# Ledger of designs, part 104: designed miniproteins, single chains

Each design is a single chain, and the fold is of that chain. pLDDT is the mean over its residues in the fold that is shown.

## One batch from the design tools (miniprotein)

Design m3639
Fold by ESMFold2-Fast:
Structure m3639 (fold): chain A 78 residues (1-78)
Amino acid sequence: SKLEEQMELLREAFKELRPEEAAELDEDLDLTLEGFETGEKTPEIIAATQRILQALKELAKEHPERFEELAKRMEEVE
């Protein structure tokens, strides 16, 4: 799916631009994707989604041409 492709793009971006946090963000991306695919709203999925949105907003601020559109799309889904 396009969403899964965009989550994988974001996963690679985190490895590139946030290497110290990559493992934690990787886990949060998996939970966020699970939440989108299943519609589940567990506290763990909500917290993971919020952390991913915050990290994406910071990336969009640093690299707007790469991440601004994805950040806007994810904010609308929240």
Scores: mean pLDDT 79

Design m3640
Fold by ESMFold2-Fast:
Structure m3640 (fold): chain A 64 residues (1-64)
Amino acid sequence: MDAQLQRDIDRSFARMGISVARLALKRGKTDPSLPELLRRAKELAAAAGDDALVAEADELLAKL
């Protein structure tokens, strides 16, 4: 029960972090905090069991 709610919360935060990173990259902002933001989003996606979000975070990290 709590595990499912935690997964939903973690997935939502992972999606937000990935979206922020995508917007920053599209705006040409090479902020040194972007790798940290994406690694945190990847951790949350992994905790949520969302392999697709983990893959998106890895793809964006590879583009930095």
Scores: mean pLDDT 79

Design m3641
Fold by ESMFold2-Fast:
Structure m3641 (fold): chain A 90 residues (1-90)
Amino acid sequence: SADVEAAVARQLAVADEIGKEDKEVGELLRKAIEHARRAYEALQAGDLATAKEHLEKAAEHFTEAMKLLNKKEGVLTDEEIEEAAKEGLA
């Protein structure tokens, strides 16, 4: 639906912003979001097997991104996170 596509676009924009600080993390998050979107499309089509496969791939890429972030101290600095939050609230 248009609402799901809008939500996906917002999540991809956040992944792109993270990717400005760490390209590898941004790419993994983008892959996770794309697989989640594919799972949703498969679910709407009634293809539960394909939906499950894409959800598993989404979880895998998200886990890889989180592990990579944990190895890289401060992919985004606390200051950059605070500035981004202030920008969104101003």
Scores: mean pLDDT 75

Design m3642
Fold by ESMFold2-Fast:
Structure m3642 (fold): chain A 68 residues (1-68)
Amino acid sequence: SLEELRAYAEEVVAEARATLSAGEVTFVEWAVRDALRGAESGKLSPEEAKAAIDAALANARASQAARA
C-alpha cells in the first residue's frame, strides 16, 4: 500500500542518515522523493517504487564502500 511505502521510505531515509555520508544521503533522499511522487501520481506501482528505493540505497552503499 502507499501508506506502507511511505513508512518504509521514512525508515530507509533514517538508516541512510545514520550510516552514509552527506552526499549519499542527499542522493537517497532525492531518489525516495521521486519514487514516492511516482507512486502517488500512479506512474509507478508501490512495488516498483519500493524497488527504486531499494536500488538507490544499494547504489549509495556501493558508492560509499568504493571510496573507503
Scores: mean pLDDT 85

Design m3643
Fold by ESMFold2-Fast:
Formats: structure tokens, C-alpha cells, sequence
Structure m3643 (fold): chain A 65 residues (1-65)
């Protein structure tokens, strides 16, 4: 079965550039907030960091195209 990271990338690849930019912005904000949340578990923060890194990579690729 595909990982959460693979599923996220596959979903983003179906979006228009404008929709992708919007989803990337919203997702980056949400995961950044979760990483900074003192009440979040280290497991949640680890997952949020991994997904944030996927979104940052996808934004970099979008800006390079």
C-alpha cells in the first residue's frame, strides 16, 4: 500500500497549479502549527514534519516548472 507521503503526492499531482498552490499553502500552515504545538505528541510532530517536507518539495518543484 502507498505511504501517506506517496498518497499526498499523487493527490497533489491531480490538481491544477493554482489549486496545488492553495492546498500547499494551507497544508504547510497546518503542519507548521502542529510541529509548534506544545500539546502535540512527538509522534504527531514527527508525522507533521514528514508531511511538511513533502509539501515543501512539491512547492519547490512547482516553482521550478
Amino acid sequence: SPSLEERLRARLDTLSPDDKRRDLRVGLEAFTDLVRDPSASEEMKRTARRLRDVLLEELRRLDAE
Scores: mean pLDDT 84

Design m3644
Fold by ESMFold2-Fast:
Structure m3644 (fold): chain A 68 residues (1-68)
Amino acid sequence: MEAELLRTQGESYRSRGDAAAKAGDLDTAIKLYDQAADLYQKAYELDGSEESKKNAELAKEKKDELKK
């Protein structure tokens, strides 16, 4: 239950990060992707979901890309 909620919150932050990046608000996008990665990582630690692990890694990659 809690892991599913963390995944849903992570998806929300990732989507908002994507929107911020598209709008050119890179600082906001980086912060939102960082939050998404943290939430997905916590979900993975609770339930061992490979999907959560993959999504955490993708969010980190998106954040790193914007820092270039």
Scores: mean pLDDT 82

Design m3645
Fold by ESMFold2-Fast:
Formats: structure tokens, C-alpha cells, sequence
Structure m3645 (fold): chain A 72 residues (1-72)
């Protein structure tokens, strides 16, 4: 469902901000993922396009995990 997907991405943004990333960076990341939704490596490609550091990528990974917990 598009609504569930949108909610999941909103939670990722919220958790990424909690991890110390800017809301702008988090929003650009989820936009990049949505643009690449049909690609198996969408999240990795979105992060690479933004030029995120290893620390920022780890923070996003934690944010995604936390968002998943909040949806369960």
C-alpha cells in the first residue's frame, strides 16, 4: 500500500533526525529511495548519491531499524 510505504518513510525521517541527521538530509534520502523503488539497492544508491559518510549511513541504518520496530 502506498499509504503504508509513505508512513514507513515518515518514521525513517523521524528516527534519522533522532540519530542526529538533519531533516533535510533524511528527506532527500527517502526521496532518493522512492525514485529508485524498483531497484534492489535503492537505499544504498540514495545514500551514495547524497555523499553520506560511513557514520551517517550507520545512523540511517539504525533509523530504518527503529522505524520498522515502530510499525510492528
Amino acid sequence: EEELERRALELVVEEAVREGLSRETAEKFVEGVLERKDEPDAARKAAEELGLSEEERRALARAVARAGERLA
Scores: mean pLDDT 75

Design m3646
Fold by ESMFold2-Fast:
Parts: structure tokens; C-alpha cells; sequence
Structure m3646 (fold): chain A 72 residues (1-72)
């Protein structure tokens, strides 16, 4: 994987947005399919960051994902 700084920032921003959407969906008691879709999207974005070598950012986002999932 080869990401420019802008592509990295865009991916991190997208991942954070997906986690915010997931947190809101959990709070609003969305359907299980909606929660599963958002969790999967976040996981894929985090995995893309990790395999691109951005392990610290990926670990931070993954911890956030797991904390949100505990409340679902």
C-alpha cells in the first residue's frame, strides 16, 4: 500500500466518521443490520490503515470501535 498524506488523512477522517455514525446508531437503537454494516465498514477502514503501516492510528480507532460495540 502507498498512501499520500492526503489519502491517509482522508481515510482516517472517513474511519472516524463511520465510528461516529456507529456510536449514534447504537444510541438510537438502530436495527442489527445497520449496526453490522457500520461495524464492518469501520473494521475495513481500520484494516486498510494498518496494512498501509499506520499501526498507531489503526490501534486507536480499533479501540474506539470495540468500546462502541460493547455498548451495542
Amino acid sequence: FTFSEQEKEDLIRSARGTLEDLEKAVKEKAKPSVLANLSTAAYLQITALRVAGYEEEADELYKRLKEIEKKA
Scores: mean pLDDT 81

Design m3647
Fold by ESMFold2-Fast:
Structure m3647 (fold): chain A 80 residues (1-80)
Amino acid sequence: SRDVDANIESMRNSIDFYRISEKRGDEDSKRRYEVSILQMMETYFSPDLVERARRAIEEGDLKGLEEVVAEGIAQLREQV
């Protein structure tokens, strides 16, 4: 899909649900959202951004994940 706004919204929603799952201790839901985020990033973002996102998720660094997603969104918008 080339719908940039829908893709951005989907990624942000997945991050929000990941954060909620982590706060609730819901390991199953957390894992599902981790997979979803990484799959979306593999589709639209560079390999370097995907690797940074994977590390942020493994470290529980939500700020780092948000920063990587913001960089990817900027790149995606340039592709219009």
Scores: mean pLDDT 77

Design m3648
Fold by ESMFold2-Fast:
Structure m3648 (fold): chain A 92 residues (1-92)
Amino acid sequence: LADEYAERATRYGERAARYGVEAARYASEGNLDMAREYLERAQAYVDRGAAYVERAREAGASPKKIFEAETALGVGAVAVGVAQTVLRRQEQ
């Protein structure tokens, strides 16, 4: 069960990265509505994944599974940050 929480967090991080990359692409193309929608979903996935990492830690998940989850969420967070930067640039 504990490692399952970490695995869910990893999947949320991977989804966040995918949606974040698409948000940045839409923003660069001037499709600001799609960029905002994908960015909102990407941020929600990062937040949900972080909550699952905390549940995994509390439940005693393995350090390896926690590291994998935190790595995936870190990649997702970077993708969100890039998308936010591109979107802000397009709004000027």
Scores: mean pLDDT 88

Design m3649
Fold by ESMFold2-Fast:
Structure m3649 (fold): chain A 88 residues (1-88)
Amino acid sequence: DPIVQQIQQAMRQLSDDQLIRFTQHVIDIYIQNGQYSLAFQIRDVLNQFRAGQISRDDFIDRIASIMQQASRSIQQQAYQVVQDLLSQ
């Protein structure tokens, strides 16, 4: 999926603090779209990253993998968020 690949590449350019903030926004987008199961999977991966249980690269790859299961609308919303964070 080219959108998810672009998001994954953009995530690699974010600081750890920006990655956490981005991922929190993605969780909110999933919840607003009724995708609770996927939102909770992302939250669990974020908690593992914050606890130092997984590497930055593993975190980015796992979030990208979950996003491939999302609707195109959710993927486009996440893409806008990551671009906004990169412009700051």
Scores: mean pLDDT 88

Design m3650
Fold by ESMFold2-Fast:
Structure m3650 (fold): chain A 100 residues (1-100)
Amino acid sequence: DVEERVKELLERAREAIEKGDKSTVANLFTAAMLNAVGYELDGKYYEAGLFYETAGQIALLEGDRETAARYFRKASELYEKAGDTEKANEMRRLAEQAEA
């Protein structure tokens, strides 16, 4: 289940940040990005959106608000392509909050 995998990535990222393990955070961010791109290329827009959302959340936890906003906007676009208007609107709000 993709939703279980993104939840695990976020939990591991939070633990790595708490421990100051920068290399693990970078690896988890890269894993989210590679999965997002892979699903997007396969036309699996909902799954791609979940991984872009996860990359945005990891960036936000690292304090990189500009990167977080960028990936939340990308996730919003993918959720719209998937027909999930509620998640698309949520991602737009998160991007606006990150840019505030």
Scores: mean pLDDT 90

Design m3651
Fold by ESMFold2-Fast:
Structure m3651 (fold): chain A 120 residues (1-120)
Amino acid sequence: ETEKAVAELREELEEFIELLKKLSEEQVAEVAREMLELAAKYRDKSEYQRYKAIGYGGMAVIAINVGLAKNPEEKEEAEKRIEGVKEALIKIAEESLEAAKAMLEAAREAVELARRALEA
């Protein structure tokens, strides 16, 4: 059910952001790099995999901006960009159950990666 998958995606996005805030700048950059690699890997695949690629790309942009927000001079603009990316990902996920599930899967993988970085 699309609405349930979208609600779960919102929760995973918030968990991802909170985990990233606890990471060092180096750890956040590594999470962003891994998300970009996953986005590149899936971009030219099936429609489901392309939605996963969009999800991974969005997670990478969120991670980059969480890193930038650690600098007081960049914080306000970086936080605005994070909210914009969250809204864009949710809007895409609302298009279909396939999009919602693919992006939720990508978000869960991003959360797991950030959690492992925190516990390392």
Scores: mean pLDDT 87

Design m3652
Fold by ESMFold2-Fast:
Structure m3652 (fold): chain A 94 residues (1-94)
Amino acid sequence: MLEEIRRELERLVEKVPTATEAELNEINSEVLVLLARAARAGLSAEEIRELVEWFIRQLREKTPAEHAATAERIASSLRGFTELVVREIERERA
């Protein structure tokens, strides 16, 4: 599962350099779905955080300057969602 999720995230990263603002928002939605799938598949809180931080680094590096504000909004969205997912994982394992 981890390798499959990583491969899907890598495919989304490939779209970033040529993405419109609308396409970046679509990528954000797809990443949220992948993170939810990763949590349901039993990935740890640490593994999910590592995937998100890796994706955010790629997003910031590869997003065109004209969409930098959208990239930062997406980064904030992904971090917020990740913390909600992590809390749910920790609640179930406590």
Scores: mean pLDDT 83

Design m3653
Fold by ESMFold2-Fast:
Structure m3653 (fold): chain A 73 residues (1-73)
Amino acid sequence: MDEVIEEIRKKAEEAKEKYGLAHAVTVASNLALEHGLDREGLDKVAEILTELGMPEDAARRVAEGLRQVVEES
């Protein structure tokens, strides 16, 4: 899990640097779904998005949406 979280962080940081925050959110979200992250992993993705400049409440809403998709799939 931690290795997956660090890969998501790296890819999201690269996406933000090249294409901006919205693209970083998309990349992090797609990787989180691809790896089937649990609630704890999705919380860590929200932390990454917050560190990249997303408001904490918005980052938590993204993680909650992804959690819903994972639990329904």
Scores: mean pLDDT 80

Design m3654
Fold by ESMFold2-Fast:
Structure m3654 (fold): chain A 92 residues (1-92)
Amino acid sequence: SPEDLRASGEASRANIPGLLAEAEAKYAAGDYRGYATLFAAAGIYYSTAVFGGVPLSPDTQAALDRARALARKDTERRLAERKKLEELLKKL
């Protein structure tokens, strides 16, 4: 029912802030794998909340925006590491 879908979305929304806070802490500690795992988990709960029509709190939205900014930084870091490796391989 629509009510069951909403209830599922509300339960899923409740899991998001903790996962995002832990992801942010993992990124700060240099645990990029832990960060990626927790961010992916938060994304699954976010999808369920969206399908349930459950609005995010401003604090949760702010946490998601910070996590998205960290995801962009992680992508830039990985691209820089790839370019460095490619340059080293050209010397072989």
Scores: mean pLDDT 83

Design m3655
Fold by ESMFold2-Fast:
Structure m3655 (fold): chain A 94 residues (1-94)
Amino acid sequence: MEEVEKLLKEAKEKFEEAKEYLRKALAALAAGDYEAALEYLEEAEEKLKEAEAKVKEALELDPENEEAKKLLFEIEVERGLLGIVRGVVRRLSR
């Protein structure tokens, strides 16, 4: 249980970092800096991968952990948003 709590804390920290990079990507996009926007989206994706790995490790230790399942769902939603924003940047950066 202590190991699961630690993994979920680390996953939440990485998830918050991913959200911060998405905010930076949106600000860069609004400024017309498409290169910076894509770089921030890449950083956000890396942080989401790190968060997902920690959540999956927690679920290996406690497969019924509702907090871990909820966080995994939130990570998948955020990844979807990253894909949408990346698509917008690529269309505008022609």
Scores: mean pLDDT 87

Design m3656
Fold by ESMFold2-Fast:
Structure m3656 (fold): chain A 71 residues (1-71)
Amino acid sequence: DVVARTLRVIARTAEEQGRHDLAEKFRKLADEAEAGADPQKVIDEVEKLLTEEGRPESAKQLRISLEDALA
């Protein structure tokens, strides 16, 4: 649940910044995490998503935050 909670917070921030498509994608990944998906796989998908959206620095920072949340 920690990964899902973190992703929902980030989705809300993205929505507040007008990035509705990105927020929806984060909510989908949070739903997958809550359904019991492998946390490492979810983190990898998050990094790929942000990199494809042209945000490689954000991808790296979010990966660190999610890995820290799992520790």
Scores: mean pLDDT 79

Design m3657
Fold by ESMFold2-Fast:
Structure m3657 (fold): chain A 63 residues (1-63)
Amino acid sequence: SAEEEGYRAGRLGRELLAQGERDPGELLSSPEALEVAREIGRKLREIGDEIEEGIKQGKLSLG
């Protein structure tokens, strides 16, 4: 349900805020943070490619 999604997002936001209060620069320079950013970028690119392929297949509509 959308309610659980919102609760989880709020919790993550609060944890990031608490960590950022100590040293936001250290959080961003973390190798773990860089790994996550790279992972997200890769996933977004894959999703983009899948959407583009789906659009092409839609245009080729097998009638």
Scores: mean pLDDT 61

Design m3658
Fold by ESMFold2-Fast:
Structure m3658 (fold): chain A 66 residues (1-66)
Amino acid sequence: MDDELARAIQEAVAKAGDDPLEQLRAFVEAMEKVKAPPSTLRAAANGLEAVGAPKEIVERLRKLAE
């Protein structure tokens, strides 16, 4: 992962507070803002689905990868 992408995600998640759902939304928004490659978006969607993340978050990442 690019240091700039990793930092943007970390800052967005920290700013979202302690709500896990808002942290996941901040993560997706950070990836969209930095225009993460489709391969990275699909990997993130697969990883989050494997750990039981909400379907709406996984679907949004997959849609961004289209």
Scores: mean pLDDT 75

Design m3659
Fold by ESMFold2-Fast:
Structure m3659 (fold): chain A 97 residues (1-97)
Amino acid sequence: MTAEELARLEEQAERLAPVMEEALGEPEEVRLVVTALAETGLKLDRTEEALRLIEEYREGKLSLEEAAERAIELAEEAGAPQSSLDRLREVLAKIRA
């Protein structure tokens, strides 16, 4: 891990922190989706795309289910491991239940 990579992760985490804090006031399903998007963005260097999806959901451009589906697509495009994809699919299943 380079110092530049660490600085970037810190900056991205700081950008996601207010979004995560806002989500704590939301219903559990919303909190799960926002957290999953934020974690996916941070882990896979897709923070900008994750933030955009969260914003689109908040603006009413995406439903909660659509946001969860887009999170899975983003993770797949970024080459996320199967365990991460399974977790996102569990979140989607909870929203559909």
Scores: mean pLDDT 75

Design m3660
Fold by ESMFold2-Fast:
Structure m3660 (fold): chain A 99 residues (1-99)
Amino acid sequence: MLKEAGAASLEEQIALLRKYGEKVDKMIEEMVKELTELGVDPELAREIVRRASDLIDQGKVEEAIEYVREALRKAGYTDEQIEKAVELVKKMAEEIKKL
């Protein structure tokens, strides 16, 4: 299927990984923005999104949701803010599955 020139196949693999990483980074930044607009502290939002993204990538979507709920409750956010954040995490999980 491919010309088995090691340099060409490596360059193609790097290009695919870069494209995937760019899509994930964009989703993370959009999620951080959405959480910040909900009133979540930007530093906490980045920490939560990073951890949730890692859990989702591992297929641990329920653990990601539980982590987000616990982190926001511990930080003193309202149930309304927490549920909106959970919906954003679910949306991120659906987008990651499409990649």
Scores: mean pLDDT 76

Design m3661
Fold by ESMFold2-Fast:
Structure m3661 (fold): chain A 85 residues (1-85)
Amino acid sequence: MMVRIEAVVSAPGRAPVALRGEGATPAEALAAFAAAAKPVLDSIPDGTVVTIEVTVTVGDERWEGRLVFRKSDPEEVLEAEVRRL
């Protein structure tokens, strides 16, 4: 069984960036995704509102999520939604 995480990261004034992480387990897929996402998120200045639209696939099961947060310390979550398809 393979877990796939696909996401689009959007920020004002920047082109959307498509990111992917895959693994045999949810933890492996998340680690791969985090590694791919880190340089993209690090390139975004603090105070920027970031939108991440994500799809997680595990076998035949699929979930969609949307996260809107302000990049700050600590990060301010403005909107979070997760649904199973």
Scores: mean pLDDT 76

Design m3662
Fold by ESMFold2-Fast:
Structure m3662 (fold): chain A 104 residues (1-104)
Amino acid sequence: VAEAAEEIAKLAEEAGYDKLAEIFRLIARYYRTKDEKDLEKFLELLAEMLGLPVEEVRERIKETKESINKPTTLLEIAVIAYLLTNPDVPQEVLDEIYEILEKA
C-alpha cells in the first residue's frame, strides 16, 4: 500500500499534478512510519482542497474506515477528493492511478 502511494505520487509529479503528488507522499510516509503527524498533514491538505473544516474531514474518514475496512481507503479518498476539485485530469492518468490501486 505504501509502495502504491509512492507510485501514484511519482505519476502525479511527472504529469504536473504537484498537489496530488504531495498528498500521496504524505500517505506513503504515514503507512511506513505510522506517525500521526503525517496523517494530520494529509487531513489538513484534504480539508483545504475540499473547503471543509479539518475536524469534519477527520470524522468522515474515521466513519469510512469503520464501514469499508480496506487497506487502500486513504488512497481512494485522496483520488476522489482531488478529482472533485480538479476534474480536468486526463483519463490516461486516471487509468494508470486505478491500475496501481488495483495492485495495492
Scores: mean pLDDT 72

Design m3663
Fold by ESMFold2-Fast:
Structure m3663 (fold): chain A 90 residues (1-90)
Amino acid sequence: SEAREAGGLGGELAAEAARNNIPLGAEVAAGSAATAAGMGAGAAKSLGGKEGEEAAKKNGETARKAVEGAAEGGAEAAAEAAEEGAEEAK
């Protein structure tokens, strides 16, 4: 489904953004992941329906995990948390 695809893509982009920004520090890695996940959530929600809302919620959780990971373990923890959230969103 389109909503599920948009949600999965948002999570994957969040994990990739976090990984690519590890050298720039925890805040940048987490912020990049949150931005990518937020875009995926928006896309999923715009496609509509219950499935779109569920995908948007999962992307929001991926963003939250990345931010919490950064606070607890730095940039690498942010990337790992984003990747975990992306897998859970599938």
Scores: mean pLDDT 76

Design m3664
Fold by ESMFold2-Fast:
Structure m3664 (fold): chain A 84 residues (1-84)
Amino acid sequence: SSVTAPLTPEEAARVAELRKRADETIRKGDQLIEEGKYDEAVELYEKALDEIHREAATMSPRAEAELTVLAIRLAVGLLYAKKK
């Protein structure tokens, strides 16, 4: 297997769904941080990050690479929420 192999249609659809959820999580997390609700933002990011890690474990290396990018974005949001 290789990270340069194309995604199957099923993998592409799942990655797209997870990307949409990650984008929604980042928007909600940013809003919670702006409102001073840091604990709620931490919980939101941790839940989303756990979902991405579980999904990545069940997918091809190519799909896992795509999900790793989402995991990094969520981890940055989590770090920012924990910083206050």
Scores: mean pLDDT 83

Design m3665
Fold by ESMFold2-Fast:
Structure m3665 (fold): chain A 97 residues (1-97)
Amino acid sequence: MDMVIDEQTNKLKKDLDALNEQNFLNAKQLMVVDKLEGRRTAEILKIKSDAEYKVLDLREKKDKDPEKALEVTKELIAYSAKAKDEIDEVERKFEKL
């Protein structure tokens, strides 16, 4: 007569499965947060990298043609402001989840 042992074993399996499911959901949520932080960092790094390349290109233009220095400086200031606004928008986007 193993009916009582079988019933208790089935209940224990069900309780363990429920605990494993809850731990799996928590791990999934942590992975989503890590992926979101990774994407935020990647988007910010992309904006910074693009801005650094633009700065280098503009500096080369200024060195090659000094008469365009004022125009190049204005473009550099405008691009730096735009890049900062884009970074702020990325941060705001990810802060809202």
Scores: mean pLDDT 71

Design m3666
Fold by ESMFold2-Fast:
Structure m3666 (fold): chain A 78 residues (1-78)
Amino acid sequence: MEEEFELDVDIALVEIQVAVLKLTAKRKPISKEAEDLIKQAESLLDQANAETDPERRRALIDEASELVKKAIEIIEKQ
């Protein structure tokens, strides 16, 4: 239960970060690399939301979080 709660919180945080990045892209042109990373993170979030295995969901969310971090770093360097 506790571990499932932590996973749900991590999913929500990644969803918020993706939403913020999408809003940033509407206000300022971002690189194609950053756009591709955001799209990949969204795809992983969709996969995680459809996944029933908690371990696989965690792996998908961790991967999506890493892609979001890379997108943020690219955007900040622009």
Scores: mean pLDDT 79

Design m3667
Fold by ESMFold2-Fast:
Structure m3667 (fold): chain A 69 residues (1-69)
Amino acid sequence: SEEREELIERLRELLRTAPAEARPVIADAIDAINAEDFEGAVKGLETLRRRFPDLPEIDELLERAKSLL
């Protein structure tokens, strides 16, 4: 779906600019979305939001991921 592809594109953009410690969590969230494991993606993004609250758009990305559940 276009909504899924848009979320992946935005997560890839975040991955490019994110701190090194956040990158594995973002990459795992992208992999989960590609595998249609939306619960795993949401869990990963919730962890990301708690550990890195200063990441741009994290609340919006989490909301978009939840919309795929």
Scores: mean pLDDT 84

Design m3668
Fold by ESMFold2-Fast:
Structure m3668 (fold): chain A 69 residues (1-69)
Amino acid sequence: SDLKKIQELIDFLRSLGVSDDTIRSLILKASLTGKPVYSPVTGVPVSLPETKGKDPAYIEKLIDEALNS
């Protein structure tokens, strides 16, 4: 599921010491542009190809659910 994939990505970025606010911004930017965004802290690419072109409100809801899990 999209939620599970976002959860796994968030957990990975958290393990690298990336803040939740930075993770949210990176995932939203990647989803809106359809391009991977590189973390300025770790250099890790963020990609969500399956969320490209989906409603931004839907993506924000998934991120909120994943961050609060």
Scores: mean pLDDT 71

Design m3669
Fold by ESMFold2-Fast:
Structure m3669 (fold): chain A 58 residues (1-58)
Amino acid sequence: SMEEYEKAREEVKKLMEENKDNPLKLFQLTIISSELDYAERTKDEKTFEAAVKALEEL
């Protein structure tokens, strides 16, 4: 749902702020952010779930 996409984006933003001194995590978060944008735009639930799992594994 739209609410879940917004929640995930806020989590990415929060983690980016917390990891400003970790370039690898920032890069990974940038990738996840792009995947979330793509998933929301294309209504691809599978891509969304994969992005959220990647976020949890960070």
Scores: mean pLDDT 84

Design m3670
Fold by ESMFold2-Fast:
Structure m3670 (fold): chain A 80 residues (1-80)
Amino acid sequence: SEELAALQRLLGRFHEEAVKAIKEGEEKGWSRFQIMELLVRINELLVKAAEEIKKITDPAEREEILAKLEEEIKKLLEEL
């Protein structure tokens, strides 16, 4: 579906950024546990967004949900 394709593109992009953040976190001395907790939080946001997207048919509302997910993930990555 178009919604799943859009979410997949967002996931792919943030997966790349998450990998970079993991390496930077390791270089800064963050524990594996702290990095794992961050990734769990990102996954929880992704699942929540996917559940919301499947309930809508309006492309504008779908885009709004994706934008909110992007902001939430960005905030989590900034914690690293």
Scores: mean pLDDT 72

Design m3671
Fold by ESMFold2-Fast:
Structure m3671 (fold): chain A 97 residues (1-97)
Amino acid sequence: MELTEEEVLERAKKIVEEAEKKYPELSEEEQKEVEEAKKRAEEEAEKVREELLKRGMKEEEAERLAEEAYVVKLAEEIKLIEAMKKLGVSEEELKKA
């Protein structure tokens, strides 16, 4: 069965909360990867906000949806970082494979 939008958002929030809980236990390099993921999620959220405002959506509604987009994007980035770490593959090795 397809997940509802609410279920997708709740799962994303849980992924972000678990990552925040683990953050102090991460290596300096892993913490840097999480900070870069946050920057990418912020850029995506801003694009969503600008597009919705351009389409005539109210500021308050656009901000809410942009915040949801931030959480979902951050969760995706965190899952990718964890998957790459588990596989022992660097970004450089992925580009060569």
Scores: mean pLDDT 76

Design m3672
Fold by ESMFold2-Fast:
Structure m3672 (fold): chain A 82 residues (1-82)
Amino acid sequence: MEISEEEKEKLFKTIKDDLKLIAKEKNLKVSDKDIEKIAKELSKKVAEYIEKYRDGKISQAEFQKKLKEVVEEGIKKLEEAS
């Protein structure tokens, strides 16, 4: 089942806000434009995994593992952008 536009917007906003907090806590100097770009890339991946999970294509354990990998990728991209 395809994720709705409203859910996609909510994911983007949540990920963007979380990345801003992580950058601040780690004292990384990342521009708002770079944070937005990273958030857009990560939210697309999260949406894909949500769809796969809802369709029964991946297990709950695999879904949680993939979300953790997306978070780790986001932190790495913030460090690279700093």
Scores: mean pLDDT 82

Design m3673
Fold by ESMFold2-Fast:
Structure m3673 (fold): chain A 74 residues (1-74)
Amino acid sequence: AAARVAQAEADVAAYLAASATNPDASLRAATRVALRSGSPAVARRVADHAQRLADKGLASDAPTLAEQLRGLAA
C-alpha cells in the first residue's frame, strides 16, 4: 500500500512537470493516477494543479477535474 502510493506520487510529479508542454494530456494522466491510487493526498495534489491550470485557461477540462478531485480529497 505505502509503496503503491509512493509510486503514484512519483508518477503525478512527472506528469505535473510535463504540464507546460502538454497540459491537457498531463492533467488527464495525473488524474487517472490519483483515482487509481485511492489516496486523498494524491487527489488533493492533482486538484490543486488542475485549479492552477483552470485559473490560467491552459486546459479545457481543468475546472471540472479540479472540482471532482477536491470531492475525492475531502
Scores: mean pLDDT 79

